# Designed miniproteins, single chains, continued (2): the designs that were tried, part 9

Each design is a single chain, and the fold is of that chain. pLDDT is the mean over its residues in the fold that is shown.

## One batch from the design tools (miniprotein)

Design m4291
Fold by ESMFold2-Fast:
Structure m4291 (fold): chain A 84 residues (1-84)
Amino acid sequence: AEAEALAARDRAVAALEEAQAAVDAATDPAVKAEGRRRLEEAARLLAEAHAAYAAGDFERARALAEEAERLAREAEALARAAQA
């Protein structure tokens, strides 16, 4: 439903912000490149989620936002693991 799509979007936005900070802090160029690639994919999925939400497709908006959150969390984990 609409509320679930909004909640998924908010989680994805928060995950992207945390992942962006972690990727920006990474010193390894390969880790930065891979992290940025995943963040670009997550941002694209969030844009698609927004378009689906605007069209009233709340189920698709939720699914796309959840996939964006997953990619952002993967980018953060990659960046943090390289600096541990």
Scores: mean pLDDT 86

Design m4292
Fold by ESMFold2-Fast:
Order: sequence, then C-alpha cells, then structure tokens
Structure m4292 (fold): chain A 53 residues (1-53)
Amino acid sequence: MSEKLLREADLGVRMILLHVEIKVAEKENAPQSKIDELREQLERLHEEAQKVA
C-alpha cells in the first residue's frame, strides 16, 4: 500500500511538471513537434498511472 501511494504521488508530480513544460513550450512558440513530444510523454505517464491503480 505505501509503495503504491508513493508511486501514485511520483506519477502525479511528474504529470504536473510535464503540464508546466508543455505550457512553457506553447508560450515560447516552440515547434509543434516538440509540444507533441511532450504531450506523448504525458500520455505515457497516464498509461503508467493506470497500471498502478
């Protein structure tokens, strides 16, 4: 149970940081390919979170 909770917390933090990174890239007018790559990483973290559920 504790390991699951720590894993969920870690995934949550990483998802928040990735959301911030995406917003920064959008504000800096980064190439769409970079924004798409960051969104893909976020989707992979969501998939990992489902495995922990």
Scores: mean pLDDT 78

Design m4293
Fold by ESMFold2-Fast:
Structure m4293 (fold): chain A 68 residues (1-68)
Amino acid sequence: MSKEEKIEEKLKELKEEIENDPRLSEEQKARAIKGLETLAKSLKEDESVSTEQALNFLERFKEWYLKS
C-alpha cells in the first residue's frame, strides 16, 4: 500500500469518527473534516514526510480537535 493510500484510508477513518461524535455540531464536523482533508493533501504532497509521520500528524489533529 502506497503512502497516499494509507493517508486516504486514515483520513476516511478519522472523518467517520468526527461524523459520529455526538458532542460536535454539524458546523464543527464540517470544519474539522475540511481541516483534515487540507492536512492530508499537504502530507501526501510532501516527499520529506514519511507515511508513519503523516499518519501520526492526522491522528494528533483529531485528538487535538476532539479533546475536551
Scores: mean pLDDT 79

Design m4294
Fold by ESMFold2-Fast:
Structure m4294 (fold): chain A 66 residues (1-66)
Amino acid sequence: GPLTDEEIDATVAAARALVDELEELKKQGIFNPTLEVAAMLYASIARLGGREEEADEILKRVKEIS
């Protein structure tokens, strides 16, 4: 694939950071659909890189925020 294991690790970290930001914004009463879509896209890339369990965890967190 086009991504290395190091790049996939970075993608997982980025997805988690986006979900953390979404959770913080939700506590403030702010909904940001662009960040939600971005988090879902990064999680999908992580899944394609073989990080299925971590991707599922991230997607579950996004669903709980939505």
Scores: mean pLDDT 83

Design m4295
Fold by ESMFold2-Fast:
Structure m4295 (fold): chain A 102 residues (1-102)
Amino acid sequence: SEARKKAAELKEKLAELKKKGAPQEEIAKVEAEYRAALDAAFSAESAARVARLGLRESGVPDAEAERLAAAVGRGAARGIEAGSFDAMAEAIQAEVDAVRAA
């Protein structure tokens, strides 16, 4: 997921700052950003997992359930970054609609 990529990039940046002995304040800022990115990635992955299970329980074929669950995960990640439940619902709906139209 893109949220996981963002977390990985921040992890690398944090390692570089620690290696060059950057000020503790700068390290703390990037560490907070990294933690927020990890939490967003975990929440998005959890939303995708719950969606996948619900779709499978409803008789949706595995391949279709995986595509729809991935769309839910992408929408959840964008909604978490926007900080709004309504924005999350809209982002999830847009991603699901795009998959269904393809």
Scores: mean pLDDT 78

Design m4296
Fold by ESMFold2-Fast:
Structure m4296 (fold): chain A 66 residues (1-66)
Amino acid sequence: SELRKLAEEGARLLREGRLEEAREVLLEMARLSPDPLTRAMYEEMAGETEPRGIEATARQLETRAK
């Protein structure tokens, strides 16, 4: 539930171009994820700066928000 809400917020922030705020949301998702692989995934997403990669990250978060 909490991770789903954060994923939705993160995707919205990325699509709005609010990259620093989206990064904070992704790092919070990493912090809340006890699984090391899932944590590393969100940390990697938080570091994305290329437009194409940002679009892919937003789509991934939209999938996880469901």
Scores: mean pLDDT 81

Design m4297
Fold by ESMFold2-Fast:
Structure m4297 (fold): chain A 78 residues (1-78)
Amino acid sequence: EAGELLRKGGIAYENGDYDTAIEYFEKALEIDPDNADAWLALGEAYHAKGETEKAIEYYEKAVRLGNPEAPALLERVR
């Protein structure tokens, strides 16, 4: 289930394993490509890796899908 993959990705993110987190978030999006939370989480993981341009792209996707936290995060990274 996409939700379980998102949870596992979140745990990897909390442990600082951003590459593993990204893999789980990408798998969640393969199941549910409209999952705004997964797009937000991908953006956060890429931002943590210093890949600001990718973070912006994924935050924009989360904004378009209606994630309520994504607009503030997008504005922060610009």
Scores: mean pLDDT 85

Design m4298
Fold by ESMFold2-Fast:
Structure m4298 (fold): chain A 66 residues (1-66)
Amino acid sequence: SLAQAIDYLRKGQIAFHEGDYEAAIEYYRKAAELDPSLTPVAYRNIGQALKAAGDEEKAAEYYARA
């Protein structure tokens, strides 16, 4: 449901702020899986987490797909 997808997006943002980029990415992926309408925002957030983790190449890929 949309409510569950938004909850996962929020959990991802919390994990990101805590520096847990792996957990953030997993939560963002789950949000997009539960509601594909959130794919653009989830992919931008995944890109941001990947960049923060040092993977600029994969970050660029997700930004392009958002």
Scores: mean pLDDT 87

Design m4299
Fold by ESMFold2-Fast:
Structure m4299 (fold): chain A 65 residues (1-65)
Amino acid sequence: SAMEKKKELEERLEELERKAVRAVIEGDLEKAIEYMEEGIKVAREYGDEETVERLRRGIEQIKTL
């Protein structure tokens, strides 16, 4: 169902966000941005505009370090 697919996409997004945080901790900012960009694609796939906006702000913050 659509709700089951949304749940799986949300779980995938959470995994990508965890990987991005780990990459930041390890000092790999390029990899962190890559994970966040993939997260934006996933969030767009199910129409989560708030998550797209949040991830874009996160990428901007990393780029301004």
Scores: mean pLDDT 83

Design m4300
Fold by ESMFold2-Fast:
Structure m4300 (fold): chain A 60 residues (1-60)
Amino acid sequence: GPLREEILRLIGEILRLIGEELDLELEKEKLSKEEYEERKEKLEREREELLKKLEELEKL
């Protein structure tokens, strides 16, 4: 059903975010301080949005 599809999509988004966070840490030495901080803040905002979506799904 549609709920299952939304859960699977959300899992995919979470896995993508984890991968992007790991890639950012690996690339940290190649980035300026400003570029690193900007990307980190963007990923932190995306993480907060995904956690909010998870909480909404748990409430049904």
Scores: mean pLDDT 81

Design m4301
Fold by ESMFold2-Fast:
Structure m4301 (fold): chain A 68 residues (1-68)
Amino acid sequence: SSKRKELLEKAKKLLEELKKLPSSMTPEQQELVLEKLLEVAEKEDSIEDLVKLIEENIENYKKVEEKK
């Protein structure tokens, strides 16, 4: 459905934003983990939950970044 496609595209954009944040993992490892999370969320029809989780993590990071 259109709504599901919009959520999937939003999740992909948020994952790309999350990948730009500092991580203790290598870029390759981080990419594989994020791709796997998206695949699992798509199969389990939990993309909305994944989107919310990623948005919360990005917002928390931005609040910390503003203190620099």
Scores: mean pLDDT 70

Design m4302
Fold by ESMFold2-Fast:
Structure m4302 (fold): chain A 78 residues (1-78)
Amino acid sequence: MEEIKRLLEEAERAFREAVEKKAAGDYKGAAEALRRAAEALRRLAELVEETDPELAEELREAARWLEEKAREYEEKAK
């Protein structure tokens, strides 16, 4: 349970960092933060897969969306 809480806090912190960096025009930094948030969500999905496979799939979809967004920001940073 504590590991789940830690990963949720990591994802939230990384996502907030991405929002702040995007607002400052730092698309590269925003993309890096989104990728960290996606990584935390993927690890969280692994932890809950056996107990809640539906939640695990939802977390993987969220991580995939964040990675797509990071890719868009990386393109804007050029």
Scores: mean pLDDT 84

Design m4303
Fold by ESMFold2-Fast:
Structure m4303 (fold): chain A 71 residues (1-71)
Amino acid sequence: SEAEELIEKGNEARRKGDLEGAKKHYEEALALKPDDVNALYNLSNVLDAMGDAEGAAAYRARADAALAAKG
């Protein structure tokens, strides 16, 4: 799917140290799949690496909520 392709692009950007590129691709994936746990978790980690602790915490909370909805 397009969302999966965007997550893969985000993962590739992270491997290259392109945190802004990774953020962009994960945000694009979340526009297509708002509750995708992998995209939410990975965006949280990217924001934390960028020094955005508040943004990281917000996306971590969204990832936890999305994961809870699976049970």
Scores: mean pLDDT 87

Design m4304
Fold by ESMFold2-Fast:
Structure m4304 (fold): chain A 85 residues (1-85)
Amino acid sequence: VERLLKKAEEYESLGREAAALELKGEALFLQGKYEEAAKYYEEAIKLSEGLEKAVGLLNLAEVYEKQGKYEEAKKYKEEALKLIK
């Protein structure tokens, strides 16, 4: 978790905001803070496109699976697959 937060700070200093938000979301996910992790992933998705956005959508889907929200998780997985060719 600490290692992910340090990498997020490094990416922020490099102007890689979407990547930094993804790492912050991952750190929260590993702490079991699924609702907070989802918010960071949603913000990263808004700042990204293509493959990077697909990765964010898959991470968000995993959050919903951990919360038992399988229908929402399936929706985000399908959206991610549409972005990957």
Scores: mean pLDDT 79

Design m4305
Fold by ESMFold2-Fast:
Structure m4305 (fold): chain A 70 residues (1-70)
Amino acid sequence: AAAAKTAALIAAAVAAILAAEAALGKPLSDATIATIVASVLAAAGLNAATINAIVPAAIAAYKEVAAALK
């Protein structure tokens, strides 16, 4: 259950990053990506320690999806 919830939250964060890139028409900075990920996870009710643990995995997942879309 916890792993499936984490995977769903990572997918939601990746979708939010892609939507922001589409709106700007250019790639986002790593700092902006991290902010979007943290915001999505906070909105899901995760605490700061859990968000800090997940952010690197969500950024890695986004970079894989972005590379596949090119």
Scores: mean pLDDT 79

Design m4306
Fold by ESMFold2-Fast:
Structure m4306 (fold): chain A 90 residues (1-90)
Amino acid sequence: NAEEYYEKGKQLFEEGKLDEAIEYYKQAIKLDPTFGEAWYNLGLVLEKQGKLKEAAEYYRKAGSIFDGQGDYSRGDELYKKADELEKKIS
C-alpha cells in the first residue's frame, strides 16, 4: 500500500537515511500519485540534501495535489516554500 511505503520512508527520514527515504517515498508516489504528503516529504529530503531546485519542484507538485483536494491553505504554504527556495538559488 502507498501508506505503508510512506510510513517506512518517514521512519528512514527520521533516522537520517535520506537516500532510502527517497526510494520509499517514490514507491508511495508510484502507487498513489495523489499522495500529497509523500510528494511533500520527498521535497523535505531533497531540501535537506541541498537539492533546492528539485525540492522546490516537489513542493509545487505537493501544493498542486493539496489544491486538487481542496486544501488551499496547505497548497499556498507549499507554493511559498518553493518560491523561497528558488530565491536562495538566484
Scores: mean pLDDT 88

Design m4307
Fold by ESMFold2-Fast:
Structure m4307 (fold): chain A 58 residues (1-58)
Amino acid sequence: MSREILEEARRYVEENEERVDEIAEKYGISRERAEAILFTAEALRLIGDLIDEEIAKR
């Protein structure tokens, strides 16, 4: 997978620390687990956006 997607997902997590805390509290998990979940979800969203852009070009 491209470094760009991973870097953008990491930046999103850093910029949305409040969201990480909300997830950790809501699901009763550690902050580190919440960060991993949010990072993975954002990475998948960015991949989905790239797929949609490729479909839209056709």
Scores: mean pLDDT 78

Design m4308
Fold by ESMFold2-Fast:
Structure m4308 (fold): chain A 69 residues (1-69)
Amino acid sequence: SMEDEERELEKIAKALGISVEQAREYRELQKTISENIDKDKEKALEAAQRLVELVNDPGAEIIIRKLKE
């Protein structure tokens, strides 16, 4: 339900110390990376770069390094 999705975003926001709106962007960026890592490396790279800017995610930094190699 929409109420369950909002609660999940609130949990992510609290865990990462970001807003619920930023948590929504975080989920979308994670999905974009997962869907494009083997198909559209440029799109995956752009999403990973945004994820580093948003939450300083170390996993996204590793992805950026691999995609630039």
Scores: mean pLDDT 81

Design m4309
Fold by ESMFold2-Fast:
Structure m4309 (fold): chain A 107 residues (1-107)
Amino acid sequence: SEFRELALEIAALGQRALDLLGRHLGDDPEAAALAAELEAAIRALLLAVGEDAPREEVLALVDRLIALLERALALARADPRVPESVRKELEELLARIRELRERLEEL
């Protein structure tokens, strides 16, 4: 299923963002709390896809992941210790997830 493949790609991009957050903001307690929420959202998305959950449920989980990633990017932008390359990669991951979310809605 193309829907399943795109949803799994979104989850994989979310996992990459989670890894970046852990590597570059691991000493920030707000980032640690956000990382836990991101991990839970990724797991929920993978479970929903695995169980062939309704399209609306999968899209809602993707929208939650996007909101959490927007908060992760805001934290990365606020911390002067975070390299510009990491901020750019988080921006590119978020942009790609948004593109894939629109593609999911078209299916």
Scores: mean pLDDT 89

Design m4310
Fold by ESMFold2-Fast:
Structure m4310 (fold): chain A 65 residues (1-65)
Amino acid sequence: MTPEEIEELQKYLERLLENVKDFLSEEQLKELVKLFEKMVKEGVSLEEAIRRLEDLAVRLVIEAQ
């Protein structure tokens, strides 16, 4: 993942966390951050990283209700 892609993914994560912070526990928000860190280390593509963050966020919101 390029530095520009990491910056874009980080901005996406910040927006996602802001949108879901009132629906998710601190532990669930931490899971989203951990997934971000793991994908950056693994060199996953930006498109795949965004998709996986969206999938996890949807699952966590459903679990929280």
Scores: mean pLDDT 84

Design m4311
Fold by ESMFold2-Fast:
Structure m4311 (fold): chain A 99 residues (1-99)
Amino acid sequence: SLREEILALLEEVEAIVEANRDLIPADLYERLLALIERLRAAVEAGDLEAAVAHLDELRGVVGEILLRGEAAGDERLRAAAVRVIALLEEIRARLDELL
């Protein structure tokens, strides 16, 4: 189902974030985990409006991490952020099919 596909993509996002914990500023790391959990809860509850709002905020935080990685010349952090953004776009496409 689209819901199961979204949850699987979100699990992959969480795995990438956790694997790169040492590269992510602690404040942004905690915010990422909180938003991932809120997005998961909204998807599981069928609250698509809340899911889109949490996804948009999550994209914003990952975008900030990408900018910090680029400014610092941190190629690993930049690559991780780019991969997460691509997964969030895949989640958005599936959410749009449910809307």
Scores: mean pLDDT 88

Design m4312
Fold by ESMFold2-Fast:
Structure m4312 (fold): chain A 71 residues (1-71)
Amino acid sequence: HMTPEEAVDEVVKLIEKLGKTPRAIANALAELKSKYEVDLETLRTIARVAMKALQEGKSIEEIREEMLKAL
């Protein structure tokens, strides 16, 4: 029942709590997969876009926008 937009919000919450790190994104993806049963295509898109935006030094707000644009 979790929408792609709700999945993006959960990633943003974990980045806010743990910091802008690959570990925070990995933890968010693990939680979305195991706890919320988010589909593999949505998880793959979030992983690719969030990691790319993080590597480019984008802000949390920019990372959120990039994920939403990709869904």
Scores: mean pLDDT 83

Design m4313
Fold by ESMFold2-Fast:
Structure m4313 (fold): chain A 65 residues (1-65)
Amino acid sequence: MMEELRKKIEEEAKRIVEELGADYNLVRILLESLAERFGGEKETSAEMFRAWFEPAIEAAIKASK
């Protein structure tokens, strides 16, 4: 469940950081917060979360700087 989703979040955070050059901790925290809200029930949830998260996280990171 959530523990498995956290692994996905770490992988996504690393990818986003490399692509956007943003702060790793900020991206990871945002991903974790949103994933917990979604519920993170299974792998398909994590994949759907990625689709919803990326635009929101990118926007948040860009808004930060």
Scores: mean pLDDT 61

Design m4314
Fold by ESMFold2-Fast:
Structure m4314 (fold): chain A 65 residues (1-65)
Amino acid sequence: MDEEIDQAIADMYEGLANLAEKRGDYETAAEWYRKAAEIYRSIGNTEQADLFEKKAKEAEEKAKK
């Protein structure tokens, strides 16, 4: 159905997370990575969902001063 659109939205969230990391805003980066993971999980791409959940946790750790 709209799996290609969901993939494009997830790619957008990844880009936003990367931009936030570049700005040192790791809290915002973690939020975008989690949104990307949610999209990937909803379309059945568990491998990418797990990857982005890991990236979100890493960004959260970087946000802890």
Scores: mean pLDDT 80

Design m4315
Fold by ESMFold2-Fast:
Structure m4315 (fold): chain A 61 residues (1-61)
Amino acid sequence: MRSREERLEELRRLLEQGLSFSEIAERLGISRATVRRLARELLEREIDEGIELIKEGVAKL
């Protein structure tokens, strides 16, 4: 079983590589709805530091 923290780290890495939410869901073995929820939480956490980098990844959806 994986922690939420580990999922958030994987999500961030995949977004930085420019993968779509659908591709991330397939890679992580979770639903797109779960990816969206994690992405929102990740954005909130990194809004002060990584907001532009993460938005560039999301914009390529």
Scores: mean pLDDT 70

Design m4316
Fold by ESMFold2-Fast:
Structure m4316 (fold): chain A 76 residues (1-76)
Amino acid sequence: MEDLEKAREALEKGDYDTAIKYAEQALKRDPNNVEAYLLLATAYFMKGDKEKAREYAKKAIELGNSPLAKQLLEQA
């Protein structure tokens, strides 16, 4: 969970590159971690990488029913 906590903190600070790194580390430990996909989708969306934001949002929806992931997918 430490990687997800660091990813959330980085996202809150606007450090999207650091948020992406820690969210990716969380996925290496648990490839089915819905929250890690949501953090990746949000970070890429904030960076303006709408294609990657949509890819990660789709993964989050596939693994778990998430209103946030659906909103990110619609906006990207």
Scores: mean pLDDT 80

Design m4317
Fold by ESMFold2-Fast:
Structure m4317 (fold): chain A 71 residues (1-71)
Amino acid sequence: MEELVRRAEELARELVEAVLAGDWERARELAEELLRLLREAREAGDLRPAEAALRVIREAAEEIAAALAAA
């Protein structure tokens, strides 16, 4: 159970890093893997992996928005 949460968080971090690096191919692969994991967890009734992934993505989105506003 905790392993799925950790994996989702790791995938979300890698996805954010790939997007920020402009590595769209890697970002697509990571997004597909993350979505597959999240669907699997949801089918088992566990929303914690999705919550962990959304937290990472939200924090990154806030940082990106701040950087764009400063530009």
Scores: mean pLDDT 79

Design m4318
Fold by ESMFold2-Fast:
Order: sequence, then C-alpha cells, then structure tokens
Structure m4318 (fold): chain A 86 residues (1-86)
Amino acid sequence: DEAERRRLAEGLLAAASAESGLPLEVLRRAALGDPEARALVEREASPFARRLVEIARQVLEGRLSLEEALERLAELLREKGAAQGR
C-alpha cells in the first residue's frame, strides 16, 4: 500500500530530523535522491539519522517491503542501543 509506505517513510524521516537537527525538507530531498541534500546528510547527520534516511529511500523506491524496513529499523535501534551513548 502506497499510503502505508509513505507513512513509514515520513516517520523515519521525522525521526532522522529529530536525531540530526536537520530540517525535514532536507531529509525528504535526500531520500528522493537530491545530490546536494544527500551530501549534506552524509556530512552533517549522525550515523543513525543517515541510516534512517537510507531505509526511507529504499522504502520509497520499492526496494524494501514494509516488513523488511521494520526489520532493518529494529536492527538499527539495537546497534544504537549497544554502540551509542544517550
């Protein structure tokens, strides 16, 4: 369902915005393949936020199902909990 994919992608991008401090519009453009926005995210965003944008991009491209995206998010959250301080 396109609406469910869009909702998941928006949620991931909103989380990436909260984690990185970058505007949501920049993260949306990066997820849609804007080279300038992608370069900014790669340079300025935290590793966690950058991975959230990558999952959102793959969901929007149809390369990940909703279930696969949730599995990747769960793995990323475990990595964050193990490797990063609060």
Scores: mean pLDDT 80

Design m4319
Fold by ESMFold2-Fast:
Structure m4319 (fold): chain A 80 residues (1-80)
Amino acid sequence: AKEDYEQAKKYYEEGKRALSEGNFEEAIRYFQKAIDLFEKAVEKGLEEAKKMLQEVYKTLAEIYRIMGDEEKAKEAEKKA
């Protein structure tokens, strides 16, 4: 739980860095890795990971909307 959560936060920060550089594909890959690990942390009972999952999904929805992928943006927004 703790290890998954800490690693997920690192991937989330990496994704935000890629996003600030305009590298949307790299940002999406890091955010997907963060989601996988935050979901594992939630499964193990870490309530804080659920809030982080919502934040990552909100950010993904924004990226997909900027990229014109309205379908993926809506899917991410529903999970936020």
Scores: mean pLDDT 83

Design m4320
Fold by ESMFold2-Fast:
Structure m4320 (fold): chain A 91 residues (1-91)
Amino acid sequence: MSKEELEREVNKGVVEVALAVARVTVSKSELPEEVKEKLLELLRKAMDAIEAGDYEKAIEYLREAAKAAREAGDEELARLAELSIKILEEI
């Protein structure tokens, strides 16, 4: 494995763990159910896209998740999604 391949796999793994934690946090949050369902679906779609190697589609879903989180007042989730986008852009 090249250093570049290893760095991509590490970055992918970091984002996957972060999004898995985000899903648990959203499911336990006090956000309205409609907002929770939307955020959980966007995070699931982003994770599915990452697993498929479709990072452009994953970034699109994460941008939607960041917007929805910010509109709902969850600034921490919005920042996590934006950080995940930045990491995926380096892949």
Scores: mean pLDDT 81

Design m4321
Fold by ESMFold2-Fast:
Structure m4321 (fold): chain A 91 residues (1-91)
Amino acid sequence: MKKEEELKKKLEEELKKAKEYLEKAKNSSGGEGEEYLEKAFEHLKRALELYTRLNPEEVREEVEAGEVAPDPRSQELYEVLMKELEKLEAE
């Protein structure tokens, strides 16, 4: 339980940072927007690794169904990870 709780907390933190940087990228222009976008993708990559550790079978099923590409920059993966954040924040 302790390792799972620690992974869930890290996942929530990484997803919140990714969301924050994506919002900053949207509100920025030029090179600043690109820098925030790169930071958002780094946090999404870490979130994907944590999500996979917590839900290895679910991630496998999503990839096999073609719902999610194993690419941290994919829009579909971002949407899946944001739904997981909403679930973590609700409980």
Scores: mean pLDDT 66

Design m4322
Fold by ESMFold2-Fast:
Parts: C-alpha cells; structure tokens; sequence
Structure m4322 (fold): chain A 64 residues (1-64)
C-alpha cells in the first residue's frame, strides 16, 4: 500500500531512503526540516541502525 509513497522519497531508485532524500522530499513540499529533525525521523524508522530506511521499515513506520 505504501509503495507509491516510498517512491516519492526514494529519488534514485536504490530501494532505500537516505537522510538526504528524506530532506529533499520535505523541502519539495515547502517544509524546512532541521538536521536534527531528519535524523530523528530516520532513527525512528531505522530498525537496523544503518542510517537508511528500506521499504519494510518505511511501511512499519506508517502502520501506527
């Protein structure tokens, strides 16, 4: 269900969302997130601690 939303964040199509890609999407929506805010979002969804979000982590983060 969240594949279309994931694709909005996965700008390079590598199957993961980096902090840079997340920031770029938020900025394209007219938002101005701080570095701390982006890092907090990644940390909240990043189950593996690798600093990126895969599709499963993204889906789990949206399932609340």
Amino acid sequence: MYEAEFKKYDKDGDGVITAEELRAVLESQGLHPSDAFVEQLIAGMDRDGDGVIDFAEFEAGLSV
Scores: mean pLDDT 69

Design m4323
Fold by ESMFold2-Fast:
Structure m4323 (fold): chain A 58 residues (1-58)
Amino acid sequence: SFSERLRAYNKDRLDELRKELARVQAELAKARKDPSTPVTVLVGLELRKIGLELDLGL
């Protein structure tokens, strides 16, 4: 049914968003450990993390 396909689609979309959030969190952690990382890079990663958290309803 349409509802079953929509649930499957939403599950897959959420799974991809979770994978992307984990990737961004790993990148941010690595960037924070490097004192030579530009502030613009840190801000960009933090904003991307916030956007993904909002998309996931966190």
Scores: mean pLDDT 83

Design m4324
Fold by ESMFold2-Fast:
Structure m4324 (fold): chain A 66 residues (1-66)
Amino acid sequence: SLKEEVERLAKEVEELIRRLRSLGKFEEADALAKQYREAMELAKKGDLEKAIELLKEAKRQGEEAL
């Protein structure tokens, strides 16, 4: 389901934020955290497809920043 995909992607993005912070990449981590918050607000409003799109982009950027 879209809800399960949001939950999975959210967890992956949260883990990327933690990893970036542990590496001292605070600017990159903060940018990712902002995207995470925006995506979760969309999910809360029922815009699950938009939330998934934003979380996928956040995940891609986080992985590139590592």
Scores: mean pLDDT 89

Design m4325
Fold by ESMFold2-Fast:
Structure m4325 (fold): chain A 58 residues (1-58)
Amino acid sequence: GPAEQQEITREIGRKLREIGDAIQEGLELKKKLLEEGVSEEEAMEKMKEVFEKKLKEK
C-alpha cells in the first residue's frame, strides 16, 4: 500500500544518497591523482577503494 511504497522510497533515497556521496569522493580522488601524474589504472583502483569503503561503512 501507500505506506509500504513510502518506506521503499525512503530506503531508495537513502541508498542513492550514499552512492552519490561515494561517487563524488571517488571522482574527486581520481581527478586529484590524475593531476598528480598517477596512471589512469592506479587512479581507477583508488577510486574503487573509496567506493567500496563508503558503501560498506553506511
Scores: mean pLDDT 76

Design m4326
Fold by ESMFold2-Fast:
Structure m4326 (fold): chain A 75 residues (1-75)
Amino acid sequence: MDAVREAIMEDLSLLSTEQLLELVRSMAEKSTDPEVREKLREYVEKALASTDEQEAEEIARKGAAYGLMAEREAA
């Protein structure tokens, strides 16, 4: 459990906010689960609504991690 989350967070730590948002959008567009798609779109919306760059990055990173974890559970 923790090892998978740690590996995902390590990979995501090297991405910019823009790259994280593009990853979240891509996962939302390709996901076959309506609940996963809705949550991923919500993360994008929240990050874009943020007035703080650090907050936007945190939200985008959490969205990307959520999407990657959901894909691993589906595989």
Scores: mean pLDDT 76

Design m4327
Fold by ESMFold2-Fast:
Structure m4327 (fold): chain A 67 residues (1-67)
Amino acid sequence: STKEVAEELIKRAEDAIEKGAPPSVVASLLTAAYIAATAMYLEGDFEGAEELKKRIDEVSARADAAA
C-alpha cells in the first residue's frame, strides 16, 4: 500500500541519518517519502498523509541538526 511505502521510506531515511549517509541520500529518501505521502492525499487518506508528512518534517529537522 502507499502508506506502507511511505513508512518504509521514512524508516530508511532515519536509518541513513543514523549511519551517517551522505546528505544527498537522506534528501532523496525524504523526497520519495513526501511523494508517497502526497499520493495518500490523492487516495483520500488525508489524516494518514498529514501524520506521515509531520514525521517526514521531524526527520528532516533531525537531518539538519545532525549536519
Scores: mean pLDDT 82

Design m4328
Fold by ESMFold2-Fast:
Structure m4328 (fold): chain A 72 residues (1-72)
Amino acid sequence: DDFEKAEEAVREAEELAAKATGRAGFFADASVGLGLIGLGVGKLAGDGEFALEMAEKGLEAAREAVAGVFRR
């Protein structure tokens, strides 16, 4: 179920954002927002593959935001 996997990826991104603070938290929250938008668009279109791809990109962006902001 692509929608179930997409929701799981968004949840993982939310958990990362919840643990981050300051600039890292801000960028992680923005990444979660992008994943949620992609999931919503995918659900409206009935496109589970698109929803999953966008949610996974949001999770990856959240991970990079946390790592990248701290490594600047």
Scores: mean pLDDT 76

